# Designs tried in a protein design run: designed miniproteins, single chains. Part 74

Each design is a single chain, and the fold is of that chain. pLDDT is the mean over its residues in the fold that is shown.

## One batch from the design tools (miniprotein)

Design m2738
Fold by ESMFold2-Fast:
Structure m2738 (fold): chain A 59 residues (1-59)
Amino acid sequence: MKKEKLELETRLGILEMQAYVFGDKEALELLDKARENIDDLEKMKELLEEAEKKLKEFL
């Protein structure tokens, strides 16, 4: 397994937990799309970065 894919999957799990705790539906939708694009590492990374940006509003 490629290390980058494993790292992105780990980040996805952490962000899903955060989005659930904050109740951010938009972030949850972005993370769902990232999971759908699990074989497209570049697209997955973009979606994770967008979700992270959204979740920063709650920090």
Scores: mean pLDDT 77

Design m2739
Fold by ESMFold2-Fast:
Structure m2739 (fold): chain A 100 residues (1-100)
Amino acid sequence: MSKEELEAESLLGLGLMAYSLGDYETAIKLFEEAAKLAKEDSVIRARALLELGKALYELGKYEEAVEYFEKAAKIAEKAGDEKLKKEAEKNLEKAKEKLK
């Protein structure tokens, strides 16, 4: 792994901790940094964008959550992570239901 990938994975972990504590604003910032440092079309980037979408969903920002779940699903597909793609698609459908 590159230094940037290790840092991205560390930031993703910190973001997940913030999310578990209900600190969605801090989680969003950490997930954004993780996604920026992660390789394009990587599993780490797809996970960071998925978790970012989940944090936005918890804050009621459903339109933004939809955009990030769509990005996460596309990147997960390119990375070959079918499980992560399905998780992103499930969260995408859930967020779209809130916009009806």
Scores: mean pLDDT 89

Design m2740
Fold by ESMFold2-Fast:
Structure m2740 (fold): chain A 57 residues (1-57)
Amino acid sequence: DEKKKEEAKKKAYEEAKDLSVEEIVKKAGEAEEEAVREGYLEAAKEKAKELEEKFKK
């Protein structure tokens, strides 16, 4: 079910908010489901972008 995969991705993304980029990447590597990996990696990208923006300004 596509809906179940989307939910798993969203849950992984939400969980990643409390984690460091390093920890998120580690969890993404350990995840067996592609949707979960995508959720973690998307959160890591967002955090990296926020760091870059903060450093510039």
Scores: mean pLDDT 76

Design m2741
Fold by ESMFold2-Fast:
Structure m2741 (fold): chain A 75 residues (1-75)
Amino acid sequence: AEKKGFIFTFDENVTEDQKNQVKDAILDNDGKILAESKSSIGAVIPADKVDELLKSLDQFKVTEIADNQYKIALK
């Protein structure tokens, strides 16, 4: 399956526990975390798993801000 690179950027109000929920969702959908900073996660995710990943993050306001780049904020 083809894999895609993604960047998830976190709003300043997202807690460490909530970032861990996003990391867990990436791993649960066969993704691999390539880079992590205080405000972002870079990951590679199978193209066929992306919709399931985004659905699993429904507790967050997820906004596509650029090609394969998502902003994660609180609802």
Scores: mean pLDDT 82

Design m2742
Fold by ESMFold2-Fast:
Structure m2742 (fold): chain A 67 residues (1-67)
Amino acid sequence: SELDRLRAEIERLLAEIQALADEAAARMATASPEERERIRAELGAEMERLVARIEALEARRAALEAA
């Protein structure tokens, strides 16, 4: 169903956020303080994009549940 597809896509995006956080943590473990700040900025920008997409999918899911 459409609801099942939306749920699956939201779960996939949440997993992508976790993977990005894990990758950033691994990169920061061997990085200088200056490099860590750049990694945090990069992570922040990517997470903001993914959160916006999740919010759009949640809005679509809510609309389908209300119909």
Scores: mean pLDDT 86

Design m2743
Fold by ESMFold2-Fast:
Structure m2743 (fold): chain A 57 residues (1-57)
Amino acid sequence: SSTQIREQIREVIFEIGGLTVEYLLALLNGDSERAETLAREIDALSAREAELLAQYK
């Protein structure tokens, strides 16, 4: 349902936000391996967000 999709989109947005903070902290600390892992997780969530947004249309 549209309501469930909206809630899932909100959850994904918050997850991306949290991971973005962790990613920036990893870069600041020079932890390139962790930053690359977090970047891949953010990319996966961004793809999921795009799919949910398309379904919400």
Scores: mean pLDDT 87

Design m2745
Fold by ESMFold2-Fast:
Structure m2745 (fold): chain A 89 residues (1-89)
Amino acid sequence: LVEIAERKARELVEKMEKRILEEAKKEAETLSEEEKERLFKEAEEKIEEARRAAEAAVEGVRRNAEKLEEELTEGVELLKKAVEEVVKK
């Protein structure tokens, strides 16, 4: 579950990085060198923001997976007890 989320998040971030960089490169063609530096800095910040958002999403999936695992474990123990009580009759 977490591995799938990590892989998908990585793919999404890579796609976003490519798009942001391509847009920045096209815009840079018509800009002064100072404007280019600022544009690439902004692109880098957006990429970092996307990475942080992806990390937060993966962490959310991790927390949900841990909670689901705990709930499943409790459910299985309750089922075992119920079955044992029925079998004793």
Scores: mean pLDDT 72

Design m2746
Fold by ESMFold2-Fast:
Structure m2746 (fold): chain A 115 residues (1-115)
Amino acid sequence: EEEETKRLEAEYNALLDELVREGLLQRASAEALTATEAQLRERGLEDLEAPGLIVDVAAITGDVEIIDYYKNIPKKKAYEILVEYARRLRDGVAPEEAARAMAERIKEEYEKEKK
């Protein structure tokens, strides 16, 4: 499981680099996250595995609760969701649609972790 998690993390980072090189994702998008990052810090959630991206998805969808959901799903599942998001962007899915799909996946995995 730890090896699989590290593999997924590496795959996500490779896809992210590919998206930037192909012009499908701009690093300047990070500037748009300043206010949401402040909100994340106020909630004590700055230690999330991918805080900037999750916070951006929450802002796009209006589903702020996914920040807490993401923190409570297994790390392997979290990286699977990140990889799915990156692949959707690579395949030409609009960022807003990819964000909504990611939010739904986070909600699904969170519900599976509830008893």
Scores: mean pLDDT 66

Design m2747
Fold by ESMFold2-Fast:
Formats: sequence, structure tokens, C-alpha cells
Structure m2747 (fold): chain A 70 residues (1-70)
Amino acid sequence: SEAERHFQEGLRALNAGRPEEAVEHFKRALELDPTFEQAAMGLGHAAGMLRDQGRDELADEAEAFVRSLR
């Protein structure tokens, strides 16, 4: 599915050390399927990597997006 495609692209971005790209893909997967638990977990992981890189605003936005789902 399109949601699964975006989830896989998000994982690829995380593996490449690009959490900002990962956030975009995981958000898109969750927009397509709000119940996609693995994508929500991936977004949490990407937010953690953003904080490790000192990118707190982007991490806050990613965490807020997850909270907006439930």
C-alpha cells in the first residue's frame, strides 16, 4: 500500500541518519493510515534522533503530530 511504501522510505531515511526525511515519510504513512502503529513508533524514533542532533523544534513537531492522532 501507499502507507507501507512511505513507512519503508522512513526506515531507509532513519538508517541513513536523516531523521527529518524520516519524519516526512512516517507522517505521510500516518495520514494515509492513522492506525499504522509501526509508523507512529518510527516517528517517535525519528523525534529522538532529531533531539540527539539538537533539532528540538522538529522533534517537538513530530511528537505533537503523534499526540494529535490519539
Scores: mean pLDDT 86

Design m2748
Fold by ESMFold2-Fast:
Structure m2748 (fold): chain A 55 residues (1-55)
Amino acid sequence: MEKIVIDLSGLSQEEAIKKLEETLKENPEAEIEAKDAAGEVASKEEIKKFIEGRK
């Protein structure tokens, strides 16, 4: 699978979490990265930890 980069800039925290969770659910085997408004990149593992810690 291709690498999926999710741009979180302009999203609320709740919207960002929902988008990340949906993308992970639909693409469990894909390399997934999230980029915030500051350009910081989170890995798939970091995204999973963030969702679990905030849900």
Scores: mean pLDDT 74

Design m2750
Fold by ESMFold2-Fast:
Structure m2750 (fold): chain A 58 residues (1-58)
Amino acid sequence: NAAEEAEEYSKKALELSKNKGPTDEAQELSLKAIEAAEKAIEEGYKAISTDEGIKVTK
């Protein structure tokens, strides 16, 4: 989810920047993409740790 959101926001921000230049909306979408990407990285790390820990959890 977070990874998909990051890609979607990033793509929209890039398209807006390409077509309309640096707009407030493009900047906001870019920030949201960064936030979503950061969250996706965090979730990825947690998923890997949880997956490895599944066998020792119970």
Scores: mean pLDDT 68

Design m2751
Fold by ESMFold2-Fast:
Formats: structure tokens, sequence, C-alpha cells
Structure m2751 (fold): chain A 55 residues (1-55)
């Protein structure tokens, strides 16, 4: 589900840092492995940004 995907993305960011190039690579790999569409990837990215902004 998109919720599970969001949690996995947040875990990667928490482990590697939100501005990490390695985090970006792992997130892209995760999306590819899960068969995430560009639209779904955008939705997850927006939700992750909102979660980080709200703390």
Amino acid sequence: SLEELKKEVLKIIEELGENSEEAAKKISELFRKKGVSDEEAQEVSVEVINELEEK
C-alpha cells in the first residue's frame, strides 16, 4: 500500500538523512522494486515532505 511505501521511505530518510544522495538512490530503487508508478511516487513524495515538515 502507499502507506507502507511511505513508511519505508521515511525509514530510509531517517537512517541516511533527508538530503542524502544515497537516500535518494535507495528511494528510487525501492519504487522500482515495488513497481510504483510515477503518479504513486509523486504522491508518496508529497506525503513524506508533509510528514517531515510537520515533525
Scores: mean pLDDT 75

Design m2752
Fold by ESMFold2-Fast:
Structure m2752 (fold): chain A 74 residues (1-74)
Amino acid sequence: SEEELIERIEKGYEVFLEEVESIEDPAEKIRLLRAAAQLLRREAEQFASQGKERVAEHLRKLAERLEEEARRVE
C-alpha cells in the first residue's frame, strides 16, 4: 500500500541522513544531499504519473527537507 511504502521511505530517509552525518567534507555532504533531493523529485513525478499522489507528495516534502539540510552545511 502507499502507506507501507511511505513508512519504508521515511526509514530510508533517516538512515541516509545518519550516513551523511558521518561524512567529514562539507562539500561532499552538500553534493550528496542535493543529488538525493533531485532523485526524490524525479521519483515523485513518476509516482504522480501512476496516480500515487500521496507517495509523490511525501517524496517532494523529503526532497525539500534534504535541500534545507544542504543549506545548513557550511
Scores: mean pLDDT 86

Design m2753
Fold by ESMFold2-Fast:
Structure m2753 (fold): chain A 63 residues (1-63)
Amino acid sequence: MSPEQQQEIVKYVTKAMEAAEKGDKEKAQEYAKKAIEILESNPEVSPDSIEQARIVLDEIVES
């Protein structure tokens, strides 16, 4: 995974957390989905790691 893709993931995770904090669950879900899409686009990332990321992001959005 490129450093640019890693920064994009961090950016979207941060935006998802900020949206969740503001009560905007729809925006939080959109940003979380974008982070997962970047992970899924990388063959170096294992399916198990993607599943763990989904669980963590779902908890952030639901909190």
Scores: mean pLDDT 78

Design m2754
Fold by ESMFold2-Fast:
Structure m2754 (fold): chain A 103 residues (1-103)
Amino acid sequence: MGPVELIIKAAEGDTKAAEAVYHLQLGNQYLKKGDYDKAIEHYEKAIELVPSPLAYLRLGEAYYKKGDYEKAIEWYQKAISLDPNNTRAKKLLEEAKKKLEEK
């Protein structure tokens, strides 16, 4: 099933969820292109619509790549608060803390 068809099906049941998925996907595209500021903007919009551990994790990754390790730590901690078993968020949190220690 294509992304457009998936978005249409979501919009028929929940327009906020569809819009959140749209912004999360745009954020992922900007992150891949290295446009971290636009990635952050779209991830923040996704979180405003539907808070999720994945959206917090992605926002943290965007701040980490931008070199804002302190903000990356804050968002990784929020991801862990929603999903305490998120092993990836815990590892990324340790990496970001180590970057601050090395400065």
Scores: mean pLDDT 80

Design m2755
Fold by ESMFold2-Fast:
Structure m2755 (fold): chain A 60 residues (1-60)
Amino acid sequence: GEEEAKKIAEELKKKLEEENPEKTYEVRVGRIAGDRFLVSVKDLDTGETKTFGITRKEFE
């Protein structure tokens, strides 16, 4: 659900900041059709945005 999507997004942000401590990232959760969610990661230094579907397994 939305709460799990937000939790995954927060964990991803922490992981990205740990791997790239010199960078700042904006991580957002978006709802798509039905109960599917996307995570958008924006590198605030470059403006690059990456979007992917959430699966719990990708963050284990």
Scores: mean pLDDT 68

Design m2756
Fold by ESMFold2-Fast:
Structure m2756 (fold): chain A 77 residues (1-77)
Amino acid sequence: EIEELERKAREYEEKGDYKTAAKYYAEIAQMYESQGNLAKAAEAYGKAFRAELLGKGDEEGARTMERAYRAQAEALA
């Protein structure tokens, strides 16, 4: 269930386990992509990359990525 994966992603992100959170966001993105929901897939892929950047300590890159995936998701909607 996508909702369960989203809950797990948020839980690991809150714990600072950004690597595990990124894996769940990537899985969510693949599920939306297979359903043809490109806007939701783009948002989830963006969240996965943002989590990876946070895990590396790149907070500026994470902020830039969040702006990018929000804009892309809106453009695809």
Scores: mean pLDDT 81

Design m2757
Fold by ESMFold2-Fast:
Structure m2757 (fold): chain A 74 residues (1-74)
Amino acid sequence: SLAHKAVLLLVAGEILYAGGEIREAVELYVEAARLAKEAGDEELVKEALERLRRIAEEHPEIREEVEKAIEELE
């Protein structure tokens, strides 16, 4: 299901983020949020957006890019 794919992308994004692959983690979280939104899973959308907001807070160099992605998903 789309919700299951979104969960897998959140897990994969977390692994990439822990490994320092920041931009790749953002891409997976954005895709997870899109799939969660399509699935109607508001809680998964919130979780993906929270992960994106954390990256924007921790990485000012990509903050604008991440904030634009969040805006498009809301």
Scores: mean pLDDT 87

Design m2758
Fold by ESMFold2-Fast:
Structure m2758 (fold): chain A 72 residues (1-72)
Amino acid sequence: SAEEEVEEYEKRIEKDPNDYEAWYKLGEALERLGRLEEAAEYYRKSGFLAPDTALGREALGRANRLERELAA
């Protein structure tokens, strides 16, 4: 479940706070749970940690999209 994925990726982040993939996956799980503000924050963290990667750029794009939706 998305709740189980949140727990899994939170444990990965506890072990390695620079695991930008785990931050991204946590954002995806939170988005599926409808926790959109938190999802946007975690996508931004992923993008901040790895801005020069394809995943980091995708994370920033998802954060920006959710922020626009929340402002509407």
Scores: mean pLDDT 86

Design m2759
Fold by ESMFold2-Fast:
Structure m2759 (fold): chain A 64 residues (1-64)
Amino acid sequence: MKKAVFIGFNADGSLEVIVQEVEEGEAIKFVRPDPASTVNEVVAPEDEEAVEEAVELGKKYKDV
């Protein structure tokens, strides 16, 4: 199963990380974390290890 990671800032300045699971062969659609967010970064790698590392990093920043 492929994963798409969306990293952005909410309107209040907090960091948000969203992970979306996608079926194999399905097109990955860009989902914005918050329509009011001013910054979005999208990572949609084929490498699941890179996705897991990005999620762990995002969680660390959110928990601080």
Scores: mean pLDDT 51

Design m2760
Fold by ESMFold2-Fast:
Structure m2760 (fold): chain A 70 residues (1-70)
Amino acid sequence: SLMEELAELVREELLKRGVPEEVAEEVARRIRESKDLEDVQNAAVEAYLRTGDPRIGEAVGRALRRLGLQ
């Protein structure tokens, strides 16, 4: 599915940026559970508010661009 593919790309982009595996997997899990792109953006915002980590938004944005969704 699109959300499964997006979740894997987000996980890869987070790990590439040095985000801990536990955080990367939690963000990927939230994206897999997302119903649409608005829900994906909400998941990214929730993760940022929890961690304070700007790499989360960068990784999600990059993954969306890789799939032609942004």
Scores: mean pLDDT 87

Design m2761
Fold by ESMFold2-Fast:
Structure m2761 (fold): chain A 60 residues (1-60)
Amino acid sequence: SDTVILAGEHDLAEALAEAEAKGRGAEARPIYEQALEHLRSGDFETAARLARELRALAEE
């Protein structure tokens, strides 16, 4: 799509990498995959919700 989707993909990839570094990759990967699918399909509301869940796994 455009720069907004690319930025969203980058943010999701960073959150996944942080979650994997904390040993939560198995929990994070399905959330990442669903968030990426919804982001690319234009369902930004669901993508944002899933991104928040993914970031929660990456946070302290």
Scores: mean pLDDT 80

Design m2762
Fold by ESMFold2-Fast:
Structure m2762 (fold): chain A 69 residues (1-69)
Amino acid sequence: SKETVRKNLEVALENLRTNPAAALAALEEAIKLSTDPELIKLLKEARQALVEGDYEKAEELLRKAIELL
């Protein structure tokens, strides 16, 4: 559901800098639950930024993803 996706994205945002592993797990769950191709593309870009340690870019992309919900 959109609510479960939103909750996972909020968990990812809250954990970005303090617990990146938890942020990544929440983001992976959001990707699995998403069906919108534009949302999935944005979440995959956020995942890549997070893996690369670019927390500012990951935060921006996650905020954009939440606006799409």
Scores: mean pLDDT 86

Design m2763
Fold by ESMFold2-Fast:
Order: C-alpha cells, then sequence, then structure tokens
Structure m2763 (fold): chain A 79 residues (1-79)
C-alpha cells in the first residue's frame, strides 16, 4: 500500500541519519534530519513519529542538539 511505502521511506531516512552519525558525518546527518522533518510534516504516521523520536535522541547524544530540537518540533506539529 501507499502508506506502507511512505512508512518505509521515513524509516529509511531515520536509518540514514543514524548511519551518518556513526560514520562521524555531521553534514550528512544534518541534511538527512531536514529530509526527515519534511517527511514527518507531509506523511505523518505513528511508526514514523516513533522512529523520528529515536533519531532526535541519537542526534542529541552526538551533540547535534539544535537539529534534534528541530526534529522534535516537527514531531509536535505532526501530532
Amino acid sequence: SEAQREAMRGIGKVLRIIGALLDGNEEEARKDAQDLIKEVQENPSPELLEAARIAAKTLENFGLTDVAKEVREGIEKAE
């Protein structure tokens, strides 16, 4: 279904952020986080919102507190 395709796309964005952070690529992590915020705003789902919360915590743990806050604000607007 379209909803399943959208959920998989969103989860893919979260995994890209985590991968970039593990590789120490902050620039890519920031870019991927902005793409995730857009996806959360356009195609919110409970699964995507939960995954985005995990991404926000991971961003914060890596010191990207500014972009983690932006992700959380995106989640709040989608709820």
Scores: mean pLDDT 82

Design m2764
Fold by ESMFold2-Fast:
Formats: sequence, structure tokens, C-alpha cells
Structure m2764 (fold): chain A 78 residues (1-78)
Amino acid sequence: AAAQAGADGAKAGKGGEGVRSAIQLGTNPDERWAAAGAAAASDYGGPLTGAFVGRMAYKLSPNPAAREAGKAAADGAL
């Protein structure tokens, strides 16, 4: 679920609207954060920014679900 949320957020998040939607509609804090982070990376329009954010989530998040979402965003969408 978290990995899918990250990938979907990254794909959909070309614009602040994606980030806002992820934050408002998020079900769990970890899923909301992962989706918002991926959407923000996509919103900046840069694969380097997306990869950086994904790697930070993957490496630094204490939540394994958020780490999976970050990795999926970096690997799949960006």
C-alpha cells in the first residue's frame, strides 16, 4: 500500500494540487507523508529531485512503509 501510494503520488503530482490532495485525502500519517513527498518531488519536475527525495525517504525514514513508498517513487516514477 505505501509503495503504491508513493508511486501514484509521484506520477500524479505535477503541481501543488497533487501534494495538497495527498495531504488532505491521506488515510494514515505514513501513507499521507509518503504520497505527499513523492508528489512534491514530481511537482518540481526533476528526476534528480525525485530520486533525491525518494532516497532520503528510503534511507532516513524510521517508518518502513514510508521507506518502501520513497523507494518506489525513486525507482518507478522518477
Scores: mean pLDDT 52

Design m2765
Fold by ESMFold2-Fast:
Structure m2765 (fold): chain A 55 residues (1-55)
Amino acid sequence: SAEKAYENWTKKYGETAGRAVALAVENVKDMREEYIKLGLLSEEQIEAFLKALEG
């Protein structure tokens, strides 16, 4: 989740990094259907990316 990403990245790299990564998570979630529809990313790749950002 964006909240979990925010907490984990803030702990390691500070609040600005946490906010930036949380925003990236939200943007990927919001654009998920479009990334898949355009063939830019598979559903599996998006899930792996989100899990990595959640840390």
Scores: mean pLDDT 80

Design m2766
Fold by ESMFold2-Fast:
Structure m2766 (fold): chain A 79 residues (1-79)
Amino acid sequence: SAREEIERLWKKAQEYAAQAEAALQAGDYEKAIALMEKATEYAVEAARLLAELDPSWAPLVEKTREVGEADIAAIRAAG
């Protein structure tokens, strides 16, 4: 179902974000950026599907992208 797909994508986003944080703590900025880009891709896809089911969630798509881009920019600035 669409709900199960959204949950799967959010879980993937969380897993990649956790891996990105671990890479960042290890000082592997290049790996952290790549993993955070993956986390953002999955999170934005999940938000898009959620907005298709309930249009009131449409603002979440842009907010999710902005948060991900800000996190990536912060990692780039740190490395």
Scores: mean pLDDT 88

Design m2767
Fold by ESMFold2-Fast:
Structure m2767 (fold): chain A 88 residues (1-88)
Amino acid sequence: LIERGEELLRRADELAREAGEALRAGDLARAVELLAEARRLAEEAAELYREAAEEGDERGEELAKQAEEAAKRAAALLEKVRALLAAA
């Protein structure tokens, strides 16, 4: 669970970085796709970490909070980019 969650969160971070590059290039549609996937992976990582905490892994609760914050950041940026795309 922890190892799987860490893999998903690393991938989410990579996608968020790629979304930042797409935003710099003015590719709002690509940024939306990348941010939506980053959010989904971070949410899945948070769920796996919560399951690990329920199974007695002391790290699970703290890691779940980190993954939830990553998902929130991706979601907030996604909504802003969607608004810009809709206004264009």
Scores: mean pLDDT 84

Design m2768
Fold by ESMFold2-Fast:
Structure m2768 (fold): chain A 66 residues (1-66)
Amino acid sequence: SLRAEAAAHAAEGARAHRAGDWAAAAEHFRAAAEAYRAIGTPGDLAAADDLQAAADRAAEAAGLAP
């Protein structure tokens, strides 16, 4: 399910973050945010906002600039 996919990406992002793999953390947190946003309940949108912020912070730490 989309919710299980979102949760899996959030968990992988957290694991990468703990390992210091900022690039992988950014990718997984972004994927989780997109999945939660697609579900669209108020709680899922709040989770998506938090995960997007985590992804953006991880991308900055990785030196990934647009």
Scores: mean pLDDT 85

Design m2769
Fold by ESMFold2-Fast:
Structure m2769 (fold): chain A 78 residues (1-78)
Amino acid sequence: NREAIDAEEQRIVDLIEAGKYDEAAKRLQHLADSAPDPEAREHFRKASEYAKKGDKETAIEHLRRGAEIDREAVERLL
């Protein structure tokens, strides 16, 4: 569901902006473990790593890239 991907992306952005890096990194690691596309998984893994370092901008960039690929993968399954 595209709405579920969008909601989780926004949740993680909100956590990063709030400085809740450990919680954001945990959610990003879950996406890295479960996303259907291996390229999306790699972006979520990198986003988790940068979130742990407090690099908000880079973490959000990788999150958005992973979510974009994940949305395309879901659309292909429809």
Scores: mean pLDDT 83

Design m2770
Fold by ESMFold2-Fast:
Structure m2770 (fold): chain A 57 residues (1-57)
Amino acid sequence: SAEEAYRKGLEAWRAGDIETAVRYFEEAARLGGPVADDALYRLAGLGRSELAAEIVA
């Protein structure tokens, strides 16, 4: 689910695994739902925001 992907992204980010965090946030954003905007915000903040740029640009 989007919520599970977002949670795993946060866990990876807190562990310092930014690459894994980006992948999970991309998955959460793609799945949509209430956490998609939060996932897009995180992607933009990390500077690895291909999906965020694609959706908002």
Scores: mean pLDDT 70

Design m2771
Fold by ESMFold2-Fast:
Structure m2771 (fold): chain A 58 residues (1-58)
Amino acid sequence: SAVEEAIELLRKDPAHAPAALRLLQETGDEELIARGREALALLRKDPSRVEEAIALLE
């Protein structure tokens, strides 16, 4: 699923957060996209919080 692919991108490198958000945007799920935007904002502030960002998408 797009969620699983987005999570795998984040696990490889938090710098992939914009690409992960793009995958979520392609689903058209507004709630999921909102969580993806929150995860991206979190990682832009602190890239060490990748596990917390992943939890937002699960």
Scores: mean pLDDT 83

Design m2772
Fold by ESMFold2-Fast:
Parts: C-alpha cells; sequence; structure tokens
Structure m2772 (fold): chain A 73 residues (1-73)
C-alpha cells in the first residue's frame, strides 16, 4: 500500500521515495516539500508516530500532513 511505501521511505530517509508515496496518497506539493524537510534522523520516529500511525487508522492524508506540520514544523 502507499502507506507501507511511505513508512519504508521514512525509515530509509529516502526523500524521493517519500515524495512519490505522498503523491500517491494525494498530499499537495506544498505540504509534501514541507514534510520532506522534516524527515531527518532526529525526527524520523516522531514522524512515524505523528503521521504514519494516523494514516493507518484511516485519517485523511492531507489532514494528517497538516497535523504533523503543526506539531513539528
Amino acid sequence: SAVDELERAIRALDHDAIRRALARLGVSEDLTERLVSLVTPENRERILRAFVTPLRQGVDAEDAAKAVLGLLG
């Protein structure tokens, strides 16, 4: 699934793979670039908890993206 691809990309710190997964989830380009900039070794675990977990629970990807940016960005 796109969420599984996103989790693997975040764990790998693969910014291009994160962009592709976010595009498949329907996240806007502006939010995608802001999210990608937050994916660092230091923030990886926080993003997995604050973003990927809500996506797995069925939260809309755009809304989940806005929420994590409010917490970390």
Scores: mean pLDDT 86

Design m2773
Fold by ESMFold2-Fast:
Structure m2773 (fold): chain A 75 residues (1-75)
Amino acid sequence: SNQEAIDNVRKAIEAIEKGDKETAKKYLEKARSLSSQPAQATELYNAAKDFLDDGDYGGALMVARGLLTLEENAA
């Protein structure tokens, strides 16, 4: 369900805000696998993970919030 993708993006955002990179990446991976818009979502999920790996939590938050909006608009 698209709601499950939304829930996992929200959990990823909470993890990013807490500085928990590994938990954030786990929830982003799960949200990607549950997305109803796989092509567009995959690009944004990968960008958020790249920002996290780079230590840019601000960039990761911006992309993850954009992804949340994309998934919410698909529901």
Scores: mean pLDDT 82

Design m2774
Fold by ESMFold2-Fast:
Structure m2774 (fold): chain A 51 residues (1-51)
Amino acid sequence: SSAEALRQQYLKLAEEKLAQARELLKRNGSIADVFRLLAESVEYELQAEKV
């Protein structure tokens, strides 16, 4: 269904943001940017739950 496709899209976006946060941490990047990316990942997971 279109709802399931949208849910999977949000979960993929959440995974991408989490991967970006992990890569930034590995490279000793900005901790503020890491927390922003983690927050964005959580927001996408919450959107997936609402579909």
Scores: mean pLDDT 89

Design m2775
Fold by ESMFold2-Fast:
Structure m2775 (fold): chain A 84 residues (1-84)
Amino acid sequence: SEEEKKKIEKEIKELEKEKKEIKFEIEELEGLIGIYRGLLKLTDDPEVREEIEKRIAEIEKEREELKKKLEEIEKKLKELKAKL
């Protein structure tokens, strides 16, 4: 029905917006990882290196969680677009 089509189109728009926001967050986290990896090359202090490596690991975990959310959104978008 036309009403069902409009509901699907609205859900697609909302998911496309969420997808863009998540992609932006992933890019920001990738930028931060790059910065911390750069800092790691500038220090030989073992305690400072350990703190930087720990921070990189935390950011990488956040990035992987966002990538999983992105995959779920892309799957939902594919399913919704197939119904149109």
Scores: mean pLDDT 89

Design m2776
Fold by ESMFold2-Fast:
Structure m2776 (fold): chain A 57 residues (1-57)
Amino acid sequence: EEVVENLEEAAYRALKEGIDPETVRKVMRVAAKQLGIPDEEVDRAIERALERVEKEK
């Protein structure tokens, strides 16, 4: 779904700016709750974003 893809992209950009993964997860979960997205999807998007950051190193 497009919304989940947008969460992944937002998380990826925040991680590249040096924001801690835990902080990113907290912020994304709050935003996703307003959109009716379950925590499971948020966690998945963050995990995918972390994989992208790791591959660049």
Scores: mean pLDDT 77

